# Designs tried in a protein design run: designed miniproteins, single chains, continued (2). Part 23

Each design is a single chain, and the fold is of that chain. pLDDT is the mean over its residues in the fold that is shown.

## One batch from the design tools (miniprotein)

Design m4764
Fold by ESMFold2-Fast:
Structure m4764 (fold): chain A 59 residues (1-59)
Amino acid sequence: GYLTPEEVLKELDKYEDDEKVKVTLLDGSEFEVKAGYFKQLLKEGDLSAPLKFKVEKVV
């Protein structure tokens, strides 16, 4: 299912910072990003925002 920013931060802790993850937005848009970089963006962003993400390992 889709995760809140706080839940995404916990999920990203399972990955190495240089490992790529695929992020899916509620509108179905997908992109690949390094886990460490995405963690930084979320920590610097407004985590109170009603944003939801799905995060999957790139195989």
Scores: mean pLDDT 74

Design m4765
Fold by ESMFold2-Fast:
Structure m4765 (fold): chain A 62 residues (1-62)
Amino acid sequence: MEEYREIAALLADPDEAVRAEAARKLVEARDDGRANEALAAATEGWDDAEKLRLRRLFSEAL
């Protein structure tokens, strides 16, 4: 759980490469409920623009 929370927090990192790597790790762990819970917690309260950016990042990671 803690490791997934750290990875999910990196989705807000100012470095594009760091954000891309975090997205790839979360996509690889998408079948793990803990990773999904960490992602939901980290993105709680994000606005529509941030959520759209996240969706594009995940689409590129797939």
Scores: mean pLDDT 75

Design m4766
Fold by ESMFold2-Fast:
Structure m4766 (fold): chain A 57 residues (1-57)
Amino acid sequence: MALEVGDAVRAPDGRVYLVAERLSERTVLALDLRTGEFLELDVDALLAAGGEVIGRV
């Protein structure tokens, strides 16, 4: 798994997600920093689409 809890990830559409929890080997619970909503993200799909880790908090 390439994403860890506390990682901030910038998606190709410019959205930033904070990884809050590891749900499975491929899925994380992430906070959308623009909306304040939690959503499930497929780690492999996000990174394959050009998502980049920009920091850790």
Scores: mean pLDDT 76

Design m4767
Fold by ESMFold2-Fast:
Structure m4767 (fold): chain A 95 residues (1-95)
Amino acid sequence: RDELNRRIAAKFGAADKLLELGKKSTPLEKLALYAVAYELLAEALRLSGGDPALAQQYQDLSNQYRQKAMSYSPELAEQLLRKARELAREIEEAS
């Protein structure tokens, strides 16, 4: 469906932007941005009926980046994860 295809494309676009932003961010910001980006990639692959093994790999990467951020500073990591998710939503809605 066109609506589903737009949602999938929006998630891939948001993930790509978060990964690019992460390359230019502080180490902790990068971990939070990458956690959300890989979560979006996993969701997009599941929605598109793509490779389930690749979707699981992206989900595992998301979990690893989140855990690493939380182990560095739980309070700051939670704030940065919320900001990354908010930014992802804004990008998806703009698409």
Scores: mean pLDDT 86

Design m4768
Fold by ESMFold2-Fast:
Structure m4768 (fold): chain A 88 residues (1-88)
Amino acid sequence: MGEEARERMLHMAESAEKAGLYEVAEELRRNAEAVAEAAEAAQAGALSASTQEEIELFLRSMGIPEYEEAVEEFERALRERRLALAAA
C-alpha cells in the first residue's frame, strides 16, 4: 500500500510538472519520500493496518489545499493535451 501511495504521489508530481505547476510537483516529491519511508516500515511488519490508514488520512488532509488544486489543474491540462493530440 505505501509503495502504491508513493507511486501515486510521484505520478501526480510528474503530471503537475507537465502542467507547469513546478512548486506543487516539488512538494509532492517531498511527500512521496515520507510515504516511501512509511512503506519500508510496513514491509518490515512494523506498521499495523490502522497506522497505514491514519497515514493515508494524514496525507489527504495535508494535500487538501495545495494538492486538490494541483490535481484539478493538471487533469484539466492533460485533458486539453489529449484533445489537441487527437485533433492534430
Scores: mean pLDDT 56

Design m4769
Fold by ESMFold2-Fast:
Structure m4769 (fold): chain A 72 residues (1-72)
Amino acid sequence: SPERVARVVRDEAVRMGIPQETADRLAKLAAELAERGEDVSTIVEKVFNEAMRLGVPPEAAYRIALAVAREM
């Protein structure tokens, strides 16, 4: 479910101390990719890369991307 994917991304990002605005942006991206029927590996890769581009530390970016894989 795109809504569930968005929720786990947002919740993990906030748990990792990422600002709410950045968490919401990553959640929206993950939901849009899931709605388009992108596979898990593509969503994980794109969420990780976007998190890194937004200045999220690698450890947190990895955990956020992993949350997508665990939900899907």
Scores: mean pLDDT 84

Design m4770
Fold by ESMFold2-Fast:
Order: structure tokens, then sequence, then C-alpha cells
Structure m4770 (fold): chain A 65 residues (1-65)
């Protein structure tokens, strides 16, 4: 009954939240890559590439802090 696009958007946002939390918690590269791959099931290739770039940047900033 609910629109599929709304359910898909909720999934994308939840995975993005998990990815951000994992990066900030210092999760392994394998765990971060698995979340990015999970996101690719619901999001466009462009969005996935952008999210991956942001995650890599956050990892570098945390390592430099």
Amino acid sequence: LEPLSEETMKKVLEIMKQLRDAVRAGASQEEIDALIKQLSKYASEDLVRMVEAVARTEQRLLAAA
C-alpha cells in the first residue's frame, strides 16, 4: 500500500546512517565496503560513488585528528 520509492528511500537513509556510524566508530575497511555494496542495491551508481568518496574522506580526517 505504501509507495515503493518511500520504502527504498528509507533503506538508503538507514544504510547511509550505518555507514557514517561505522566510519566514526573505526570499523574495518571490509565492513565499510560491505555497507557501500549494500547501498548499491538501492541507490544509483553516482550516489554510491559520492557516498564512498565521503566515507574515505571522513576516514582520512579521523586518522589525521
Scores: mean pLDDT 75

Design m4771
Fold by ESMFold2-Fast:
Structure m4771 (fold): chain A 98 residues (1-98)
Amino acid sequence: SRIEELKKKLAEILGVPVSKLKSVEEAVELAGDYFAEHPDTPPEERAEIVRLLAELAYEEGLIKEEEYEVLLKLAELLANNDVEKARELIAEYQKKLE
């Protein structure tokens, strides 16, 4: 399945067993730990992790298409190492949810 493929790709990048990716919440926590332990992670790799997490959440029905599209834009900004625009995008989307 697509969900199994996404979990395998994410597990490979994060260096964890697929069995640790029991939920999207757990995958997000593992990705956060990975970023904290590897602050020098290349922008392209950060973007790929965010993209895989976004697609996994969307495929599991946890987020809607609009949220998925925002996360894909965030991943693109991270790939370009545009941290300020990434923060601005998150802030603008949070305002729409209020």
Scores: mean pLDDT 80

Design m4772
Fold by ESMFold2-Fast:
Structure m4772 (fold): chain A 66 residues (1-66)
Amino acid sequence: LEERLKELEREVDRLEAAGADPELIAAARQSIQKAIEAYRKGDLKSAESYLQAAELLIEQARESAE
């Protein structure tokens, strides 16, 4: 989980630098932060749910980057 969350943070940073949709970038960052907070609290189910949401937002951001 920790390595996967770090990977998603790096991917979001890369997509932001590539000119992806800033609204999708902001939404992805929020989902990643919620996943990290849930993970720290030991709520693995919520952490997994937010991780999946972040992954979907990152895919949409990737499509928005030309």
Scores: mean pLDDT 81

Design m4773
Fold by ESMFold2-Fast:
Structure m4773 (fold): chain A 100 residues (1-100)
Amino acid sequence: SLKEKIIEALKELEKKLETVRPLSEEQKELFEKTIEEIKKAESIEEMIDVINKFLEEMTKLIEKEELPEEERLKIYELLQEFRLEVEDLINEHLLEQELK
């Protein structure tokens, strides 16, 4: 399902971010809240809103950590890759619904 694929993408992002540096408690809680909100979402529009909010809040948390530029840029690249992956998953799902 689309929800399962988005949740898997979130879990994979969390693991990738952990390879750059340990996640803060606030960052871990944001992942947990986002996964639960995706599970409760009743529409694709709601899932998009949840992901956009997640990316905005995660970016704010990262900015507060005053990380070295190289680590910050790597994290932003991972967040951008995640955003594009979720867009592709949603577009694929919408295409499958139109073709059936």
Scores: mean pLDDT 84

Design m4774
Fold by ESMFold2-Fast:
Structure m4774 (fold): chain A 81 residues (1-81)
Amino acid sequence: WLEVAKEALKSAEEDLKKGYYDAAALNALTAATTLVQNGIKDPELAKRILEIAKEVKEKSPKGSGAYRRAERAISLAKQVL
């Protein structure tokens, strides 16, 4: 499960670099959800998810799917920080 979260975060980072904010938000949410649902506390991974999700939120239109998914990823990442 930890490797699943790491791969999702890696995909989110690559999507963000390419400007694919919807995909980046979804992959960041997947990483955060995987950590929370499996009770994995990894503060460094959680901080990285939080950084990516915050950047997606800042660069996405307010109320968009990417914005909403990024906000959810931020909330979940904070639970495992």
Scores: mean pLDDT 82

Design m4775
Fold by ESMFold2-Fast:
Structure m4775 (fold): chain A 62 residues (1-62)
Amino acid sequence: MALTDEQQQVVIKAANEAIKDLKTVPSAEELVEILRKASEYARQQGLNDTAAALEKAAEEIA
């Protein structure tokens, strides 16, 4: 997947900020929610391939 470094950093930043606020180990449901929010954020940035990959990861956990 030919994502730019900037595109990958945006998605990673969003996921890390969400995880920081939890301070506890997230449940499977919480992790799915985080991945789905990251997917929507990626779509808003025009990263459709990244959004699809994040959505697939959420489905695999759910």
Scores: mean pLDDT 70

Design m4776
Fold by ESMFold2-Fast:
Structure m4776 (fold): chain A 80 residues (1-80)
Amino acid sequence: SPLDQARQQANDLVAQIDRAVKQNTDEQVKLQLLVRKIVIESTLVVAERALANGKQETAQRLIDDLNAEIKQAQDFLASV
């Protein structure tokens, strides 16, 4: 499902962020990565809840938002 694909991408990106935070020495970069991680994890939880409650349109919007945040976080990771 689209949610399962987004979840897999989010989990892979979170692992990538955790590695980048451990390797980076720039505290501002670490903070930005951790904030993006929190947003991604929070959006995933809300999307899963919306789908579980039968709110298909809300879930689809949240999945779209999650995919956009994943792309933005990947672009940020590639720049640091």
Scores: mean pLDDT 88

Design m4777
Fold by ESMFold2-Fast:
Structure m4777 (fold): chain A 91 residues (1-91)
Amino acid sequence: KEWFKERALKLAEEAKDFDELVYRMSQLAFWLALLYSMEKGLSEEERNLLLQKVQEAVYETAKELRDKGYSKEEMAEAILEKTFEVLEEFS
């Protein structure tokens, strides 16, 4: 868990703007969803649904927090937390 938090914060630091932050966090969320799918032995159909759900959650969370004036680092941390929530609820 610590590794993913470090990764998210680094992505936020390196992102030049909101669009790049969303893109980088979507990539991280995609890899988390793939790892979860492999560990749980999800079917291809279930994996595709999870990937779509995770990408949607990343975008919506980022947009909501941006509108509230949160920093890139705060958005990245919240997006990561929301990604884990989506993964846990999908099981």
Scores: mean pLDDT 81

Design m4778
Fold by ESMFold2-Fast:
Structure m4778 (fold): chain A 123 residues (1-123)
Amino acid sequence: MEKKRKEAEELLRRAGILIAQLVYRFESGLPFSEEDLENLREAVDLAIKSFEIAKELKDSELQARAVNVLMEAGYLAQKAGLEEVVQRVGKELNSASQQIIDNALSMLTPEGKERAEEILKKL
């Protein structure tokens, strides 16, 4: 249990760093490079793996944190035109309970919540 939880937390930490870098580039008006798009795909893979571990552990907080990262990644993927990534994120978010989604949304700033609600409407 503890070892799996630490693994999921480390995966989320790495995904969060990648997403933060991509958010910075997006907000700075910079176009996404091929490396940026690969980093976005890696962040999604890491967040999905963390979410799967969190579901196995029945850890609602860890599930909500993973969903939070997936919502941010989905928004960036939609802005980058990565339909395959948007679909992968949508599948994972649709597998989450409404309680987990509500908890994830409560962790966001008002601006982040608005962006997350935009991507949820498109999934």
Scores: mean pLDDT 85

Design m4779
Fold by ESMFold2-Fast:
Structure m4779 (fold): chain A 86 residues (1-86)
Amino acid sequence: MKKVAIIMGPLTEEVADEVADIIKKEKVDEILVDENATSDEVAKEIEKKTGVPVVRLPSEEVVLLASQSELVGVAGTVGVYVLELE
């Protein structure tokens, strides 16, 4: 079973450490972020902090996945969701 984290909201350097800490507790295989809310630089920083691959996706895909996911934490205005895939 593959476990993914979905990040909703503007993921900035200011919240990157808090988001990374939430993700580390969840033991996810992949992190999915909104390409319009997360820069490539911040995505790479989260990948480095967590050791988990970060994939930037279109906003519509992120919203759809988050709607099927469980909210596990919040850092500022950013929600961290988890979805278990087969």
Scores: mean pLDDT 84

Design m4780
Fold by ESMFold2-Fast:
Structure m4780 (fold): chain A 66 residues (1-66)
Amino acid sequence: TREERLLAALQLADADRDGTVSDAELARFLAAVRENPAAFPALDLDGDGTISDAELAAFLEVARSR
């Protein structure tokens, strides 16, 4: 599902694997996504080869959870 894909992306951002994503980890992950979005298919929820603002917003909402 969409939530499962976002949780998978969250796991990639969680470098210390404590179940939370710090602002520094999130910023690093977003920079990597902006540089090469094709490397992050978990964020490409509609499979069109691009990552929309809506998809990033959904990821950020999940990333701000515990």
Scores: mean pLDDT 65

Design m4781
Fold by ESMFold2-Fast:
Structure m4781 (fold): chain A 59 residues (1-59)
Amino acid sequence: MVPAPPESDPLYAKGKELIEEGRKLLKEKADDKQGVLRGIGLVLRGIGYETEAWLRSRL
């Protein structure tokens, strides 16, 4: 058992990675509706992973 802050959870790192990937996609595909929607989806998915990591670190 590791009493670590949420940032130390692998899921938090994965969530952060997805958010950065989504932000990059939004920047690169700013004039492509499909690319923008996919970028937003990645950011939302990353936020979900970060939230799960916070819950996991609490348990």
Scores: mean pLDDT 74

Design m4782
Fold by ESMFold2-Fast:
Parts: structure tokens; C-alpha cells; sequence
Structure m4782 (fold): chain A 94 residues (1-94)
């Protein structure tokens, strides 16, 4: 079964972003673990501030703050998911 994610990044203020990750092929426990993994990756490896606003069976919503562009944030998350979880990722920047 192929796991898929769609990442949407929207800049809501200077250096402040809402990241929505829509998931297919995941259960609730996998989605919650993935939300925590993405948060820790962005905080520990890239110095971003991350708040998990929601994590459901099919969607993760994060607030991200830092000195990055929306495209850079999208690329960091996409590369992380593809490399570490084998997830096929589609990216949209708003």
C-alpha cells in the first residue's frame, strides 16, 4: 500500500506559516507519531518554532515560525518525509 502526503504551506505573517499535511494510507497512531517527528525535525535540525495545532487520522496542521521562505519549509518537510518514511509527497505553496 502506497503512503501519500500533500503539503500545503501558507505564509500568514513575516516568517510565520501554517503547514497542512494531508495524509493517505495512515492510521491515527501513525499520523500522531508523524506530527511529532516533523515537529522535532524542524525544531532540532533547523531551529524553527513549531506548534501542532491539530493531528487527525488524515491531516496534520502546524504553525511554523522562523527565518525561512514558504518554499524552503515545504522542501524541508517533503525531503524529510520521502527520505525517512518513504512517503510520496505533493507540495503546494500559497
Amino acid sequence: MEKKAKITVEEVGPGEFIVTIKLSGFDKAETQALAEAVKRFLEEKHGLEVEVLSATDDEIVLRVRGDFSAEEIAKLIADFLEKNFGIKVEVEVK
Scores: mean pLDDT 85

Design m4783
Fold by ESMFold2-Fast:
Structure m4783 (fold): chain A 91 residues (1-91)
Amino acid sequence: PPAVLELLALVDEVVQEFLEKYEETKDPVYLEAARRVREGALLALSFVPELEARGLGMLEDLAREFEKQGLFEEAQRIRDVIAAIRALHAL
């Protein structure tokens, strides 16, 4: 379905944004964030309820970690992924 392809494109875009921030800063938190976004999204898209909950939980935890550090723009990009996954599940 087109919605799944659009979601996968968004995930890849957000992962790429974090990888670019890692190249600029050399801060390993951005490299870790890229990996956690991809892992969380893949788990959330598994359509296994326990894995979906785990994946969404991982993304929510990551967003809160960035918010606590004052990195609100990065946190919002993670929340965009969460919103897109939830919108797909509501279909």
Scores: mean pLDDT 86

Design m4784
Fold by ESMFold2-Fast:
Structure m4784 (fold): chain A 60 residues (1-60)
Amino acid sequence: SVEEIFEELIKRLEEEKDFDKQMVLGAYILGLAVFKVSGGLTEERARRIKEEADKILKEL
């Protein structure tokens, strides 16, 4: 669910020790928040945002 994706990314940010990974997690969480406030946050968009975050985090 959208809420589960949001909570997972926030928990990962709270537990993260690497600055660059914290910045990436923070940026994608902000993206989710912007779409949520605008009413545009679908489960598909939330999943895509999570997939992009995971991809970038793997490269760091």
Scores: mean pLDDT 84

Design m4785
Fold by ESMFold2-Fast:
Structure m4785 (fold): chain A 58 residues (1-58)
Amino acid sequence: MKITDEDIKELAKRLGAQVDEVRESLKQSGVETKENLQKLYETVERSARIGREHSRSI
């Protein structure tokens, strides 16, 4: 299923980024489907959880 503008807005909100930045990043990464978007989100969320413990220690 193709990514919609609402999917991009939701990802932008979760990442704390602007919609245009997320749209360009997804285009550069070749993420065109909701399945790929969900995998990307899960990867980012997992990395953010791990990074929180290390980044806050700085």
Scores: mean pLDDT 68

Design m4786
Fold by ESMFold2-Fast:
Structure m4786 (fold): chain A 100 residues (1-100)
Amino acid sequence: SLEEKRREIERLEERILKEYNLEDLIRLLRLALEVGRAEGAAESALLYLEAVLALLERGVSLEEIEAFIASKPLSTPMRVVLAELALKAGLPAEAERLLA
């Protein structure tokens, strides 16, 4: 159920904040996508979550993602930042979705 998924998200978020674990973050993002799609979240939010999940599953670390985002001016749209990182990670289909 969506309620069970939301509770699992809360548990995973608390766990990640105390002790970072990549498997917990990937599970959190997958559940967030499922809940977001079911609740009609903004397409941009879902697209960003999908891109971050794909980067993590490709082996791009959270630290690399954070450092790359921090290297760009705050005025740069997030979709462009994530698309550039996706291209560098060998994920051209993700980059195309972000820039569509």
Scores: mean pLDDT 86

Design m4787
Fold by ESMFold2-Fast:
Structure m4787 (fold): chain A 93 residues (1-93)
Amino acid sequence: KIEEINKLLEEIAEIVKEKQEDEEDKEYFISLIEKLKEAIEYYSKDKSVSKEELAKKIKEGLDYIADFAKKVLSEEAYEEIKKKLEEIKKIAE
């Protein structure tokens, strides 16, 4: 399940690389995705962290990514990313 989430986050990163023309926004967006990947990897290995806490961390990261995407991407690119974010949310549940 974590592998599936990471794959979807990588797909979101590729959409950003293709659709975002502003280099600073692109770099910042990619950094948000990488930070979420690192957080998921870290918390998934910590046996003291509950599945509920991990799901909460994922949701917080996804919401922040979604908010930024809505501000910097076209409506079309945002809808593509939104679908993948919703899929990650369902996997995290």
Scores: mean pLDDT 78

Design m4788
Fold by ESMFold2-Fast:
Structure m4788 (fold): chain A 86 residues (1-86)
Amino acid sequence: MAEQAQELKQGLAEGKKLSSDSEFTKKFSGTLLGLAEADPELVAATLALGGVDDAYAVADATEKVDPELGQKTRDALDAALAAAKA
């Protein structure tokens, strides 16, 4: 719920601070992907709170380490934002 959205937003900000090669960035992208597939409205709500740039920055950083995971993360974020048009 709201707590989970705040935790996600904090994780996104932390991921953005890490270098592209960080294992944390890769792990966090995997978590984002899973959450976006399971609960796209929660992810979209979190991104609407200003986490959009941070989320895509994490996806971009992950793509440099794991291109497949990075692309999947971006696709999931795009889908989550499209699903929640509020």
Scores: mean pLDDT 66

Design m4789
Fold by ESMFold2-Fast:
Structure m4789 (fold): chain A 64 residues (1-64)
Amino acid sequence: ANAKLRELVEKLAEAIAAGDEEKAKELVEQIKNHLIETMGYSEELAENLAKLALKEAKEYVEKK
């Protein structure tokens, strides 16, 4: 579970660095779905966590 989430967040950072907005959007949805289906989070919590992951990935890319 945690390893897959880390993989998805790393791919999200790569997509953001490449300027691939469609791939980034796809990866945010994959993170949300993983949180709901694999970890049992509510849709609302998963949405908020996926948005947080996107924010953190953007900040990580910007700091490089």
Scores: mean pLDDT 79

Design m4790
Fold by ESMFold2-Fast:
Order: structure tokens, then C-alpha cells, then sequence
Structure m4790 (fold): chain A 96 residues (1-96)
């Protein structure tokens, strides 16, 4: 749908180098997967964020995309969590 095309364009704009994430999202749309539950998705992303591992956070979002199509709010939340991890790592490097 047009809405899914706009969401894919947003994902590519926010995470242009995450080709595996983009591919997982495209596949979810093409397969017609149901919408993801926002509360459950946010909880799983938050738990992944607590590991402080960007790869774990990314893989958790990819696993969610295998279960359903994300909302725009989920894309922004994932982006916020990833950005926070990168800021935290930057501070840690500066204090060594």
C-alpha cells in the first residue's frame, strides 16, 4: 500500500546503512504480515536496549519484522534507543 511505501522510505532515510533491516521490513510488507502490537514491540526493544549492545537491539527489531509490520512510532522508538546507545558509548570513550 501507499502507506507501507511511505514507511519504507522513512526507514531508508533513518537507517540507510542497515540493509538487512530494510530487507526484513520489505519482506514483512510483501508477505502481508499483520500489524505488530505496539506495547509488546516497545517492551521487547526496551529489553534489548538494556543489554547496551547495538547488534542485539537491531536483531530484536528484525525479529519483530518477521512477526508483523511496524508502525511509524516503532521506527522512531528504535531510532531513539539506537541513538541513546551511541551517545552512551561516545561518553564512555571520552572518559577513558
Amino acid sequence: SHEHEELLALLKALFPTDEDLIEAFREAIERGLPPLDEEEAFKRLEEAYKTKDEEVLKNTFIELLREGTPTREMLFYYGDLLGMLRLEKGVEKATK
Scores: mean pLDDT 81

Design m4791
Fold by ESMFold2-Fast:
Structure m4791 (fold): chain A 93 residues (1-93)
Amino acid sequence: SKKVKAGKLYVEALKLLEEAQRTINRAYQAVKAGDPRAAELVAQARETLDKLEKVIDELLKYSDENGKKLAEQIRKEVDALRAYVDELAARVA
């Protein structure tokens, strides 16, 4: 059913959001330390955010009005994280 599929996609979106937050924190620590791995971690964070955005787009297709509001909230968090990753990328040597 659409509701079951939306629920599974929502859980997947939350897992990807958590993974993005962890990777971004690792990227921040690497940038701060001048670690040559910083560029790779920034790229990994961007890839995870891209995957998350695709899951949100899919979630929106199967969501009722309440599900759409939840997806929009996650999208706002993704936009904020993308801005932060772009700031980190500018600090990579």
Scores: mean pLDDT 87

Design m4792
Fold by ESMFold2-Fast:
Structure m4792 (fold): chain A 62 residues (1-62)
Amino acid sequence: MEQVYPSMELLVKAAKALGIEEPTLENVRKAIEEGRLEEAAKKVGVSPATIEEALRIVEEYV
């Protein structure tokens, strides 16, 4: 539970930073596939690898 919750919070922050109206896993993954990972990471204050790991964790449990 604890690892999933902070990962979900990070993905929601990344989605909001990218201007995504609906912060769903699908929308975050699509933005990453469109090459916006570095932009999201910089705005949230984490490494791109941290966002990728958070997405992986949440996708395994949701």
Scores: mean pLDDT 75

Design m4793
Fold by ESMFold2-Fast:
Structure m4793 (fold): chain A 62 residues (1-62)
Amino acid sequence: SPIDEVREIVEKYRAGEITLEEALERFSEIIHKLIDQGKVKEALEAGRLFSEELDRLSAEAA
């Protein structure tokens, strides 16, 4: 599912396997694909999850 793909991106970024730029690029590809498929609700849910997880990682680094 798109949500599982977003979680995989966040997990790889947290583990240091990919850069923030790479994570954002992969995330953008997922969102564009969902919008092209008319899955606007899923795109919004994926965006919210990605934002919340990045905010959490920033808090953990403080």
Scores: mean pLDDT 81

Design m4794
Fold by ESMFold2-Fast:
Structure m4794 (fold): chain A 93 residues (1-93)
Amino acid sequence: SKLIEALEFALSQPREFWLELAREFAKHFNLDLSEEELEQLAEQIRATVAQLLELLKQGKSLEEILSGFGPEGREELEFLLSWIMKKYEESQK
């Protein structure tokens, strides 16, 4: 699965990758966060992606995973996945 490959790629990336994602996430959702809050968000995003990868490897579909989230959580996860997929595809060129 290209999605599993993209998530494995993301989890191999340094802390700076997650801070960039946290800043893009904050910008997209219009969040005014301090540097400390951005660092905390980066750690939360990384943990979420790691859990998502585990569920996908256990045979859960993306739709089954997303069904556990409310509308806001679904939108947030879709943003994270789209950004990670874009970065993965750029790395493969």
Scores: mean pLDDT 86

Design m4795
Fold by ESMFold2-Fast:
Structure m4795 (fold): chain A 64 residues (1-64)
Amino acid sequence: MKLTEEEKKKLIEDLRRMFPGLSDEEIEQLAEDVMKIFEGKKYEEVREKAILYAKFLYLSKDTE
């Protein structure tokens, strides 16, 4: 289904550290988009790929 509330919080914290210039809304949106791709997985198991995917989404928005 979706990440647990604890895993979602951890993802959001990781995204905030990586993208300190993003608003809370933008970070929440990135977290939702990442969770859609890795639905049913534990965050720790997909953390590297989740962060890379978030970077991809951010770069597409920022450099387009």
Scores: mean pLDDT 71

Design m4796
Fold by ESMFold2-Fast:
Structure m4796 (fold): chain A 94 residues (1-94)
Amino acid sequence: SSEEEAIAEYLSERSKEFYEAFEKDPSKLIEVLEEMVEDLKKRFPELSEELDQLLAETKAKLEENKDNLEKQKEIADQFFARVALLAFEHLESK
C-alpha cells in the first residue's frame, strides 16, 4: 500500500541518516536512536510502550558492546528490523 511504501521510505531514510551519524561520531549512537524513537512515537503513539521497551533493550546491548563497532552495527540493524515489524503490524491492523 502507499502507506506501507511511505513508512518503508521513512525508515530507509532514517537508517541512512543513522549510519552516516554513526560513522562520523559513534559516541552519539544512543542520542540518535532516542531522537528516532521520539519521532516514531509521534507517528505511532499507540506503539509508544513497545518503542520505549525496544529502545531500552537496544541501549543496554549497545552499552555491553561499546568497544565493538561491528557488533554495534548488528544491534542497530536488529533495532531497525524490529521497528519496521512493529510499524507494518500496526498498518496491517488498519
Scores: mean pLDDT 78

Design m4797
Fold by ESMFold2-Fast:
Structure m4797 (fold): chain A 66 residues (1-66)
Amino acid sequence: SAIARQTALALAGLSTEQAARAARLMAIADPELGREATEVYASLVSPDHGKAVRAALEAGIAEAAA
């Protein structure tokens, strides 16, 4: 979606730590947007950075589901 792309571009302008923190917030507020935006983000950055932000999102979703 356009919203997910805009979110991913905003995350790509942040440090990996800041992007991971934002992903954890999306896991609580809007997990579906978080998944889509994090997937687009991972395509824009190095594999290590994408993996770190994806891990933060998945951890946040798992914690919210427990």
Scores: mean pLDDT 82

Design m4798
Fold by ESMFold2-Fast:
Structure m4798 (fold): chain A 113 residues (1-113)
Amino acid sequence: MAPPELVALAVEAAESVLRAIENGDPEAPARLATLDAAGRPVLREVTLAELAGMAASVSEEEIDGEVVLTVLFTETDDASQAQTRHGFVTIRVSGDPEAVAEARARAARIAAA
């Protein structure tokens, strides 16, 4: 399971990606939560165009009455790596059906970035 600091950064990262999508510029900056070479939680800067070149997967979990959606960004390297994980974003909402529907729509927009 991700450290609490990494999850907090992933929530911040989700807002950055949504802002980049709203901007619509391919060079718009966005951030992904990841671990650095020392295993420390960091925000990695990417562009909207870079995200569009990545594969995105959405997962949904219910944890203690909250719905947690995670969008994981990956790339398959042709030459030497089978798959690279670039980072992820997280949306957390209460189990309210309207809040969950909005969170799913936001996760879908991020995955389509």
Scores: mean pLDDT 77

